Designed miniproteins, single chains, continued (3). Designs and how they scored, part 81

Each design is a single chain, and the fold is of that chain. pLDDT is the mean over its residues in the fold that is shown.

## One batch from the design tools (miniprotein)

Design m10814
Fold by ESMFold2-Fast:
Structure m10814 (fold): chain A 61 residues (1-61)
Amino acid sequence: MLSELSPRAQAAAKLGKEALLKGASYLDGQQLVKTAAASESQSTQDRALLIGALEAEEEKK
């Protein structure tokens, strides 16, 4: 859930979700999340990308 992430990581997750919804690859989404959440740990960045990807898949239904 987004509430478990820092505000910066939450913003990064939303950016990743939007990119994936527009047809970007997971690698492009990961790059955006890493850039937006550069001060966060790799684990937090990975979690933000995963949450964004799951939200993007729900929206595609």
Scores: mean pLDDT 74

Design m10815
Fold by ESMFold2-Fast:
Structure m10815 (fold): chain A 66 residues (1-66)
Amino acid sequence: MDPEELARRLVEALGAEEVLRLTHHYLTTGDLEGVRARVAAADPELAAQLTEENALAVLLEASFLT
């Protein structure tokens, strides 16, 4: 799926403040599984779509949308 579409869905599921927290967490730790666990609490299908290849792009795009 397109990172822009995943980013929009992430903001809709979690809200701006949580997206910014997750982006900061990923940038400082590289902890993809921790990010997935937090997303899965709100939207497990969305969490499954986050990969090592797309996670940074999706989180940065989502942060821009906030």
Scores: mean pLDDT 82

Design m10816
Fold by ESMFold2-Fast:
Structure m10816 (fold): chain A 94 residues (1-94)
Amino acid sequence: SAEDEVKRFVTLLLEYTDAGDLAGARALIDEFLAWAKAHLSREELREVIESLEGFIKTLEEEAKKEKDPARKENLEALVKMVRELRAELEEVVA
């Protein structure tokens, strides 16, 4: 399901980000965007957009609590990348 693919995607994004592999996180986002455009209906894309909004809020809260400067920087970079992904998906459904 679209929900299961989003859960898998966010889990992998967090794993790459925790490892400091922002290039891997970026590549995963690009792959997810291509997959979503090819396979999801407009309604499913809107569901993904809503799920990503929730994920962004969670990441922002975690970044605020994070005391390790390197990990905080990686979380803030991930927030920016996920916001860009969400904006691109909004253009697709517009």
Scores: mean pLDDT 87

Design m10817
Fold by ESMFold2-Fast:
Structure m10817 (fold): chain A 76 residues (1-76)
Amino acid sequence: MSPQEAFDRGIVAAHVLIENLGEEKARRSMDHAVDLLSTRDPEQAEAIRQGADKAFELLKDPEALKKAVEDALARL
């Protein structure tokens, strides 16, 4: 998986988790998943984490978050 694809998957995964679990549980779930992935491929895990962190950052700007998710899905 390319670093860009991993980043985009992080954005989408965080968005889905936020919608289903809420922000607090989504953050914990994503941290656990990234920690597990980091034991196999730390570079890919870090890219996914950066994507997820971007989605969480954009929670304060819902329109920007929607665009980021749409752009990520268009690249995947």
Scores: mean pLDDT 83

Design m10818
Fold by ESMFold2-Fast:
Structure m10818 (fold): chain A 81 residues (1-81)
Amino acid sequence: EEIEKILKELNELTRKLMEALRAGAPVDEIRRLVDEIIEKIQELSEKVFGKKIPRDYLREILRRRFLKLGVPEALVDEILA
């Protein structure tokens, strides 16, 4: 099922993002992972609800989560710009 495939891909991307953040990976690498996650969430929401969750809303959720994980605010701003 397509939904299960997207969820598996999201879990894998989220795991990669966590490892990249812990390792202090370059901002460009982290930014790519975040953009891929946002795109997958939008794809999932369109298939499930018939509408894409706005990118701005997803960025706000991710911003809050990154700050909770101890990511510096300046880095979060660069990642989500």
Scores: mean pLDDT 81

Design m10819
Fold by ESMFold2-Fast:
Structure m10819 (fold): chain A 83 residues (1-83)
Amino acid sequence: SNAEKLRKEALKELREKLQPIFDEIVKKYGDSPEAEIKMLERAIELLSELAEKYKDTHPEVAEWLEKQREFARKQLEELKKKL
């Protein structure tokens, strides 16, 4: 469906933007809880930006991206509780 294609495109854009950011975080912090926190913070920021981009043209995709952001936010809160 068109909605499925748009979600896949949004996810691809997100992954392409996050990959170099995650690589730099891993270089600086290694495989650590601090790296996981930094990666989640950056993912939340980019998900917010991507949802804003789609909100007027494809509100269904924006809504799905906001749900992904909420999931990442909850993961970040749980991870911070363990430190």
Scores: mean pLDDT 83

Design m10820
Fold by ESMFold2-Fast:
Structure m10820 (fold): chain A 69 residues (1-69)
Amino acid sequence: DLVDQLIDAAEQLSGEEFLALSPEEAAKRGLDAVKAVAQQAVKQGKLSEQQAQDAVAQFEQRAQQQLAS
């Protein structure tokens, strides 16, 4: 999954700091990291702008659903 790939990449960028966060903080930092990775992928020609937007939106929806439930 594209979203899973971006989440994995974001976790690698955040390292141990990401693992030390609360679920809410981890979701926010994860979203910020996914946005950064998606923008870098668009800049490198690996993703279209639409694919990057869709991946970020999917991560945001998943994070909101998990925090609300």
Scores: mean pLDDT 69

Design m10821
Fold by ESMFold2-Fast:
Structure m10821 (fold): chain A 77 residues (1-77)
Amino acid sequence: MEEELKKLLQEVADILRKLADSYETEADRLNQEMAERAKSGELTDEQRAELTGRIADLVQKAIDYRKLADELKKLAE
């Protein structure tokens, strides 16, 4: 029973790390999109603020999910 819980914690930790990687990948994609919109003259100050906020949120989620994954791995040990 206790060992089954530890396996689940490890699996959840691995999922959280994959989610963190996905959030970082999406943040990089949005950074590239913002740069392309700036080059095309399509980027308003409001759009830049919105994209910057979304990027910051994704980066923070990646950090938070990695911290949670590390905590779950410690519990699984």
Scores: mean pLDDT 84

Design m10822
Fold by ESMFold2-Fast:
Formats: structure tokens, sequence, C-alpha cells
Structure m10822 (fold): chain A 67 residues (1-67)
């Protein structure tokens, strides 16, 4: 794994974290920290496969289901 690849993956992880935190704040029923970490992990995976749009869908899905 190159240094550039590592930095890119770290940036994607931070984007997923930021989105999940903001989505949780907007939810009528904020989810637990454990479910939030799950949303971040699944969002990051979706981002690697389908970009930020897929990450947002996955995060929203998990937050809505856990709410």
Amino acid sequence: MSREEIFREVDLLFEAVKYALEANKKSKKPISIRELFRAIAEGYRAMLEGGFEEAKKKVDEIIKKAS
C-alpha cells in the first residue's frame, strides 16, 4: 500500500465519520455510539465500492433503522 493510497483511505474515512455524525444530529431519535460506529464502518465500505453517494445511502439506512 502506497503512502498516497493510505492518505486517500484516511480522507474517505474522515468523510464517512463527518457525514454519520451530521446525519445522527438531524435524526429525530439519535442512535447509540455503537450503532453510530457501525454506520461509519458500513459507510466507509460503501464509499470504497460506490463513492460518497453510496456511503450516504448506507449511513442513512443504518441510522433510520436504528432510530
Scores: mean pLDDT 72

Design m10823
Fold by ESMFold2-Fast:
Structure m10823 (fold): chain A 86 residues (1-86)
Amino acid sequence: AAEEALAHLEEAIEAARAGDWIGAVRHYGEAVRAARRLTSAEDLRAVAEAFRRAGKEFEEQGAHTLAAEVYEVAEELDRRARELEE
């Protein structure tokens, strides 16, 4: 469910704010795996928006490469949502 992906994403953001970039990347990876298991367009769009907000947070903290990857995943999730809705 979307809640799993969102929980891991929040953990990634908190780790990043604490300066724990290894933890941030690990939690982010878990969020991506959870997000890729979603099968509803509504959940995919909600999680994609959360990933965009996380990307902005990482970018503001100077993690530009990670932010770019997060934005790419958000676009992937939006494309999957559109495919499900046709």
Scores: mean pLDDT 86

Design m10824
Fold by ESMFold2-Fast:
Structure m10824 (fold): chain A 79 residues (1-79)
Amino acid sequence: MQEKMEAIQKAIDEAVAGLSPARARAVRQVVYAKLAGMSDELINDMIRAAAAELGVSVSTLRKQVDEAVKKAEEAIEKT
């Protein structure tokens, strides 16, 4: 179980490595919430709130979250 959690964390960190610190933090929070099984409605609300705070489009932030989730899911499958 610990190796699986480390693989997930590493995959998320790699997915956000090219983003600003504030944007990386927002993406990381949403990805962990989604992996924890939060509803799509709550995830969408988190993305909208973060996008407004960061001054970016919802679609841009959603794409970055989706990329990070995909990498985390791939890490889960390989572990």
Scores: mean pLDDT 79

Design m10825
Fold by ESMFold2-Fast:
Structure m10825 (fold): chain A 81 residues (1-81)
Amino acid sequence: KPLSGEEIVERLKKSEKFPELQELYEAGRAAGLPESDILLAIGYAIKTGKKLTLDDIPRVVEENLDKAEELYKILQEALEK
C-alpha cells in the first residue's frame, strides 16, 4: 500500500534518520511552498544524496515534474525502513 502524503509527512516528522530533511520540510512550509513540491525535493535529495537548500526546491520541482511519482516512492521507501 503506498503511503498517503499525510502519512509521509507524519513519518518524516518522527524520523530519526533524516533530521536535515525535516528541517528542509519545515523551512519550505514556512516559506509557503506547496507540500507536494517539498516532498518531491526531499525524495530527490534521498535519491541523489545531494544536500538541498530552500532555494533549490523550486528548481528541483521544475526539473523533475515527470519523475514526481518515482521520487515520492523513493521518499516512502526511505521512511518505511
Scores: mean pLDDT 77

Design m10826
Fold by ESMFold2-Fast:
Structure m10826 (fold): chain A 61 residues (1-61)
Amino acid sequence: SDAEALALGKKFGELSLEEQEALTREIRERTGVPLDPERPEQLAPLLFHDPAVLAVMKELL
């Protein structure tokens, strides 16, 4: 849901850059989505549009 995606995006944004990069790498490995760990801001739109990314983020946060 949009509310769930917003809440997870907020939690992700509260992490350090190192933690954001590590999480982005983990999401890439679990989902196969072509994410650049040096560009963790790419995750924000995917939380609304990719149910696999949302599910993994929800498990990790």
Scores: mean pLDDT 82

Design m10827
Fold by ESMFold2-Fast:
Structure m10827 (fold): chain A 69 residues (1-69)
Amino acid sequence: GAPGARALAAAVAAIQSGDVARAREALERKLENGGLTREAAEAAKQAADDGDVDAAVRHISEGARLAGT
């Protein structure tokens, strides 16, 4: 739904802006709500922690598609 799409967009925007801490929190909430696969959330968090913003965004986008969000 629209709320799920907005939450995903917020997580992507946080990562793209370089706000790794906010991105990490958004990823944890999305995983808890079932909006991401666990594998994608873990990969995105690892990439964000490593400073690889592009990889983190890619993992989020692919994980959301696989989770149906």
Scores: mean pLDDT 70

Design m10828
Fold by ESMFold2-Fast:
Structure m10828 (fold): chain A 100 residues (1-100)
Amino acid sequence: SEMSQIVQDMLKAVEQMKSLSLEEMKAELVVLAGGLANVAKDPEVKEKLLEIQKGLANAKTVEEIREEALRLIEVLESLAEPEDQPLIDKIRELVEEIFK
């Protein structure tokens, strides 16, 4: 499904983030938030994702990026199929490790 592809793409992006600068990691998260907003069907969910994307773009500290990335993951968890939840759990663990 389109959602399963987004989960897989986000996992791959987050796994590669350990090799990126903070600004590059932030840019990747901005793209991921925008991509998820484009496929979200609920207008309220789209607005929340666009707010997260803007928060990521404006984030100046590791802590601010972490907070917005975890908000993005919470939205992803709410939209994803049950089969993709283990991958989302791995994404959360990696984000918490990278942005500690």
Scores: mean pLDDT 85

Design m10829
Fold by ESMFold2-Fast:
Structure m10829 (fold): chain A 57 residues (1-57)
Amino acid sequence: MGPPLSEEVREVAREIAEKLRKIGEGIDKGIAEGKKKRAAGDEEGAEEAFREGAASG
């Protein structure tokens, strides 16, 4: 049995979970935008959108 989690550790765990969720949302938005630009023949714009999505997450 591991040591009991302090309230501080639980707070950090929640913060990490929220950050991961926001990263996922940012990536999903970047992928959607990149797919739209690529479909339009804008390969450079697609790469920029993917990069922005990754940076925003």
Scores: mean pLDDT 75

Design m10830
Fold by ESMFold2-Fast:
Structure m10830 (fold): chain A 100 residues (1-100)
Amino acid sequence: SIEDLIKEARELMEKAREALENKDFETLKEVVERLKEIGEKLFPYLTESEQKEFEELYEKLMEAIENKDLETAKEVFEKLAERLEDMLVRAYILAQEAAA
């Protein structure tokens, strides 16, 4: 359900922030890959421009993780998290307006 995706995404975003504080790039990578899967499940509720922006942020974050660039990973993650939160809120509203 959309509510379960929202709960999972928020728990994963907190786990990602903890991984960044601990410089745990392995955990961060796994968490971010799962957040991408959740974001892609929301694509039917998004414009092509919004989908592209999400994918661009994901690619930048994964590059920072691969390079162990903590500062860039932190900056890009917060942008991705902000976009994902906006996507989750919109998907929730649209799902509630559509017949279940």
Scores: mean pLDDT 85

Design m10831
Fold by ESMFold2-Fast:
Structure m10831 (fold): chain A 74 residues (1-74)
Amino acid sequence: AEAADVALHDRMVAIALDPSLTPEEQEARIDALAAEAGYELVAKREVTLDGVPRLHYEYRDAAGRRLSVSIRLR
């Protein structure tokens, strides 16, 4: 279970870091991937860290497991 969550998170991070995708495309693909794995979006917030705007997503599944990922707003 934890290993599967790590693999899913790694996949989400790979999308978030893909320079060929726009932030909107990254968001859409991450959201679709999370939904396919049984995760629902719990929180979406804009965070500014050291002057860099980021969009932070928090997901949760039916078992209460959580995943989070951030994309950079350019």
Scores: mean pLDDT 78

Design m10832
Fold by ESMFold2-Fast:
Structure m10832 (fold): chain A 87 residues (1-87)
Amino acid sequence: SAMEETVKKIKEEVEKKIEEMKEELLRLSQTLSPEELDKKALEKENEILGFLMRKMHEAKLSQEAIDEVLKFFAEKWNEALKEVKES
């Protein structure tokens, strides 16, 4: 369906943004304290959430589709943060 295609596109866009922010956080991890890195990670998380909220609103996603996108984001973001902290 058109909604399924829209959800897939949003997931692809958010995954790309997570990868870009993960690379930035990995670079910053070499110079920032753990506390400063956590603050930057929170700022980046909020930037992606703001992007997602706008995209989902503009696309007029159902609540079920919104929940699916947000769950996908949470899982991918937590995986990325784990990799940053393990490096």
Scores: mean pLDDT 87

Design m10833
Fold by ESMFold2-Fast:
Structure m10833 (fold): chain A 78 residues (1-78)
Amino acid sequence: DALLEEARRLIEEARAALPSVPEGLRASLQKTIDVAEREVEAYERAPSEEARARLMVAVHELRRILADPEGELARLQA
């Protein structure tokens, strides 16, 4: 499943990025990782359109943060 593969890749990438992202972003990124992991588990256990939609939202959020960590930190500090 391409969505599961992408989600797992992004979760690994986000975990690897945690030590190097700005300190103010770490807690937010960790929470986003935790949500994504939970949605991956839910979708694997019981695939449904609803579970897929939740996983897609989590994947989108991870992609957004990883694309611009500095911009996300600026947004959080505003």
Scores: mean pLDDT 83

Design m10834
Fold by ESMFold2-Fast:
Structure m10834 (fold): chain A 86 residues (1-86)
Amino acid sequence: MSNVSLFGQSMFNGVNTDLVSGSRSAVRYGQNLSQTSVNNALTGVTQSISDTYGSDVGSRLGTVMRQTRDQMSQVNQQLQLLLDRL
């Protein structure tokens, strides 16, 4: 934790901005927020559908939610590879 915090503070406060490293950190933060928001929304929708149409429909929607999560993970990996090519 201390080393990561020290590097982050140096990048932000030291005016020694490595734009590549800064951009990488910003993208990771945005990806985490986006993924969490989508997961929370999909969980809420899955629960609502399960309550309305029964557990079988909720189970199938749960499978789609997992597939969507996997797709977002793949997109995150591709974006990280793109940043690493800079």
Scores: mean pLDDT 60

Design m10835
Fold by ESMFold2-Fast:
Structure m10835 (fold): chain A 65 residues (1-65)
Amino acid sequence: MSIEEAIRAVMANPGGSALAVLDGKAVLVRQRADGTLEFLFEGESTWHDAGRTVEEAARAIRAAA
């Protein structure tokens, strides 16, 4: 699943999470009740804010990779 596909899946199913792979690293994406998207890379313990749109979230995840 691409990052954009994972973000769209999460936005279409609020309260769920989706797994994507970026540059061989797994990333988990979810949306908070307030609509804010968050991500967590494999091996990390802290969720990072990714904004509120697919474009913002995809950019934030790629910048953090």
Scores: mean pLDDT 81

Design m10836
Fold by ESMFold2-Fast:
Structure m10836 (fold): chain A 67 residues (1-67)
Amino acid sequence: SAEEKRRRVEELKERLLEIVAQLNDPNISVDERKALTAEFQEIVAELRALVDEKEFEAIQREIARRG
């Protein structure tokens, strides 16, 4: 449903912000950085499948502004 899609998009956005915050921590290990980067790529792929390009670009700008 549209409601489930909207909820999922918001959950994915919040997780991306958490990942960006963790990747900005200079004390994370190389293995943690690789795992977080892989998860980031998976979430981006799911978002691209859920929203159109215009909405995806808006999400990218929001993440860049908040992260």
Scores: mean pLDDT 87

Design m10837
Fold by ESMFold2-Fast:
Structure m10837 (fold): chain A 65 residues (1-65)
Amino acid sequence: GLAALTIVGDKPAVGSDGTIYEKGETITVYAEKIRISPETGMLTAVTTDGTQVLASAEDVEVKAL
């Protein structure tokens, strides 16, 4: 399914295409492709266009669509 990933913290998310996502922006991602590293606290996700997104897990909210 899909999920909405919203940037809520001061650290931006970065797309593999060079897109910067800032506080208040929302990204549509595949829910099943969201991964969080317990060692780094980093969240990775994949957009519907196939772009990989990297964010700090503490700076994002995830809502199932």
Scores: mean pLDDT 87

Design m10838
Fold by ESMFold2-Fast:
Structure m10838 (fold): chain A 74 residues (1-74)
Amino acid sequence: VIDQETIEKAVTLLKNGKTPVEILKELKLKGKEATQLIGTLSILKSNPNADNKLISKVTGAPIETIEQIRAALN
């Protein structure tokens, strides 16, 4: 489970130009959580209007987590 504080920190680091590797190390994320968070952020950065269901199928992130990431990006 990825908490809201972790999502907000990851988005802040991304907005400040940090690489995915730097974000993962700073937040101590690995495995499933790392894939879900970084995968979703990468898709939303390149295609902000991407469908949440498609992102969920690609990254494995729950729809709720994707919605939380979208909120943090705004």
Scores: mean pLDDT 79

Design m10839
Fold by ESMFold2-Fast:
Structure m10839 (fold): chain A 92 residues (1-92)
Amino acid sequence: VEEDFRKEAESIRKALEGTVAEIDKLAQELAENPDDRELRQKLATLQVAANILYSLLEIALGKEEAGKVLRELADKATNPEVAAWLRKQAEK
């Protein structure tokens, strides 16, 4: 394991953690305001960003380690739909 790959993986991990935290927050806000089109659009955009970051993390760490990160984030998610989505992505 190269130090450069570890540093790059760490940056991707932090970006993914931040993106998932925003998804969780917006999903909770959307649950309270289900007709909010702006919240739905923001949530969809962040989900795409999270998928890209996860793909980069899989390239950097490998599928098993990247999947462990998603499961850890799912355990921390307050919204059960977000937790279920993260677990599903980790199994793929």
Scores: mean pLDDT 80

Design m10840
Fold by ESMFold2-Fast:
Structure m10840 (fold): chain A 77 residues (1-77)
Amino acid sequence: AVPPASDEEQAELLQQLRQAMEELVAYLKSKSDAEKKALLDQFRAHLQQLAATLQLAPSYVAQMQELWDAAEAKIAA
């Protein structure tokens, strides 16, 4: 079994996700609504699976979901 990520590793993952979300928002702004939905659904599923696999603390899972919701809102605007 993979040990749970340390607080430092979880903080690093959140920073990486934040940057990836900013890049994703920029990339998806030029895509059709259908492509945006398909890609967002796929990435969201992968992030949820990753959080479960790494046994992330509930507080970090909540922060990941908040970052995702913010990214979706920016893409929708």
Scores: mean pLDDT 73

Design m10841
Fold by ESMFold2-Fast:
Structure m10841 (fold): chain A 85 residues (1-85)
Amino acid sequence: SMEDEREIGELVQRYLDLQGDLMSNLGFLPSDVRNEILKKLSEMQKKVTEALLSGDNKEALRATRELVETLEELIKYAQKLIKEQ
């Protein structure tokens, strides 16, 4: 639906904003932790791309929402590790 497409667009914009925040924090983390976070993001990005290419807006919405939620948790994790240095 057009509502699902709009929500996907809003979640993609939020993802891009959050990715910027995460990338700024990654420079303060050990290489092993940084690589683990980037690998997890790459795997989730592939799932979102596959869902978008499927033509199923509900699956795309679900996958994109999961990506945003995971990114928010990874940012919290990164910030916690930086603060504990």
Scores: mean pLDDT 84

Design m10842
Fold by ESMFold2-Fast:
Structure m10842 (fold): chain A 81 residues (1-81)
Amino acid sequence: EAKLLSELTREAINAADAAGASPKDVARIVGIIIRIVGYILDGDKAGVREAGNRLIDMLRSLGASDADLARIQRLLDELVK
């Protein structure tokens, strides 16, 4: 769980930086990850999926690569097992 969250955070920030995201966009991504953590603590798997979809959509809108998006999606899928 903690390992997956650390990997998710690192991969999401790396994808945003590679896409040329501003510090403000990185802060928004961190905000979505904090919401994912909240849903995990609540045992709300549906909330994790919804927030995860928002993270993917935001990274895609910033121009993240398909390879980076696929890695992040795999980490999100592991979090809802």
Scores: mean pLDDT 84

Design m10843
Fold by ESMFold2-Fast:
Structure m10843 (fold): chain A 76 residues (1-76)
Amino acid sequence: MTAAELAAALAALGGDAVVERMAPVLAGDEEERDRFLKVGTALTVGEAPARAEEFARWSLEEARAWLRKLQEEFEK
């Protein structure tokens, strides 16, 4: 899954606001980009649909923190 495919998947779940908030991270930070790529799979089968509206309301920092937490849970 590419960063663009992940961004499209997240837009489908949380709307354009999530993609807008995450775009600087996907473009500028490789470590964060890798996290978003891995989390994309989890978001398609996990609790993400239930949290899509909350995601759209979150700040970039809040969205990033949630994605990092989710990624850490799946890697550990």
Scores: mean pLDDT 51

Design m10844
Fold by ESMFold2-Fast:
Structure m10844 (fold): chain A 100 residues (1-100)
Amino acid sequence: MSMQQSRLTSTYVSGSLSLLNRTISLGTNQGNQDVVQLANQTRQLILQGYQLGVLTSSDAQQITRLVSRGRDYVEQGDFQQAQQDLNQARQLVLQQLNRG
């Protein structure tokens, strides 16, 4: 892996981690719309990282699926399942940061 790819991975992963941390925090303390917005922003960063070749297809797909599913659970009022999916996405993002 090149040093440039490592730096780009760190940038997209750190941004996604920041948004996921905010999404998880809001999911327990604030209304659904803020969580939906932050989840959508996280998904966009992951997709951009994939399009730029910074994230693997497998990792981008898994993280994006968990974030999207977590958002859907928030819209359904299932905050427990949303928190589980968003925390799992956060752990996968942290694993990518530790590899890069």
Scores: mean pLDDT 72

Design m10845
Fold by ESMFold2-Fast:
Structure m10845 (fold): chain A 79 residues (1-79)
Amino acid sequence: MEELLKKYEKKLEELEKEVEKVKGSQRTKELLEEARKTIEEARKALKEGNIKEFTRKFTVFSILMSAVYFELELHKRKA
């Protein structure tokens, strides 16, 4: 669980750097900010032993990451 969070946090950090390099849209930055907030909430839930809330938050995080990846892919294909 903690190893999984660490991997996804690193992936989020890599996406943040790539979005900055391509000067991504304000929308993409907002999605990244929401993803960062959501993974922090998931980490807190896990620390408190609330597996149900952790699973819910991690699912939301996954959806947000997919949205960011889709936006980034669109920008890359244009460039």
Scores: mean pLDDT 78

Design m10846
Fold by ESMFold2-Fast:
Structure m10846 (fold): chain A 97 residues (1-97)
Amino acid sequence: AALTPLDIPQEELDRIEEILEKLKNDEEVSLSKEELEKLKELLELIRRGLEEKKAEIEAKMPSATPEEQKRMKEILEEIERQLKEIEKIEKKLKEVE
């Protein structure tokens, strides 16, 4: 499938989900300096991709049909939720140092 906006490897997503679950539960997360830096870089790339997609949808929305506008609003709500989760993770990672 040629989806260009967010092709993140499944292995990296699985690792992010593991770390995310531990951080959500206020569990102690043992990360190497290399893992911490890699995770920060990956989160920055994801956030940037989500922000770009949000801007694209918002730009297209005024010209869209009512059915397309409904779908776009649902996508924008999901993007906002994902951005908030990334912000929480980034904040917790700064606390872990």
Scores: mean pLDDT 72

Design m10847
Fold by ESMFold2-Fast:
Structure m10847 (fold): chain A 109 residues (1-109)
Amino acid sequence: EKKEVEEKIKKIIERVEEQRERLREKAEEYRDSNRVMAELYEEEIELLEELLEELKEALESGDFEKLREALKRAAVEARTRLLGETTRLLFEILEELELYEELEEVRKL
């Protein structure tokens, strides 16, 4: 039970960390050519870093409810701030975890 939740959280952490590194590369690439785009990627990185801290807390406690709340909060924030890359990632994660109620609530924003 607890171990299964911890494995799910670990996989999500890895996926979020991979996305953060990809966005860092994009931010650096656009820094001199398109500052507005670079700044948007930096905003996405900040949100992913906040999410990673919450996910690590969920991992330490083995608490699926903390995972659910962290993902929903990040998805609401990403959607509201029009952070497209992070919104897509979080929608995919919510769907894979079968968190359909959270997904529908965020979609309506």
Scores: mean pLDDT 86

Design m10848
Fold by ESMFold2-Fast:
Structure m10848 (fold): chain A 68 residues (1-68)
Amino acid sequence: SFEEIEKEAKELLAEVDAFLAANPDLHPVTREILETLRKGLEKAVKEKDFETARQLLHGIRLVLEHLR
């Protein structure tokens, strides 16, 4: 449901924000990628674009996993 996507997006956005705050020395390109994906997810949720939101949820999770 969209409610589930919205909940997952809110949790992931908070996780991204916490990651960026914890890593002030993160490479500028990597920071820009995460910030761009974050903004895209926030917009997709606001516009109720379920397919874009799902794709961005997956993409952000992959980026965060790669950075761990």
Scores: mean pLDDT 85

Design m10849
Fold by ESMFold2-Fast:
Structure m10849 (fold): chain A 104 residues (1-104)
Amino acid sequence: SVARLEELLTRLLEEERKELGSDWSLEEAVRSVAAALEAFRGLEVPEEARESVRGFARYLLEHPAALWALLDMLRSRPGLSPEQRELLRELEALARELGLERPA
């Protein structure tokens, strides 16, 4: 499950980079997304979860509220590409398959 979430997050970050025209490393993209998630829901993401896509994926699997907050944050953006929308659908499907319940 960590490997599948890491795969989908990597693909999402790569599509984000294409659209924004940013020359980020994946690690820089993870740090940026983690900071945005903290601002969006007031969550505290530990430093270890900010250092790699895999670390972030593990954090999200252990904290379903953070995973759903990430999905909500990304879905709220205007102008999502078809590829970004499909990746968000795959992430949501994975969360459901893993039994990660959406907070009320």
Scores: mean pLDDT 77

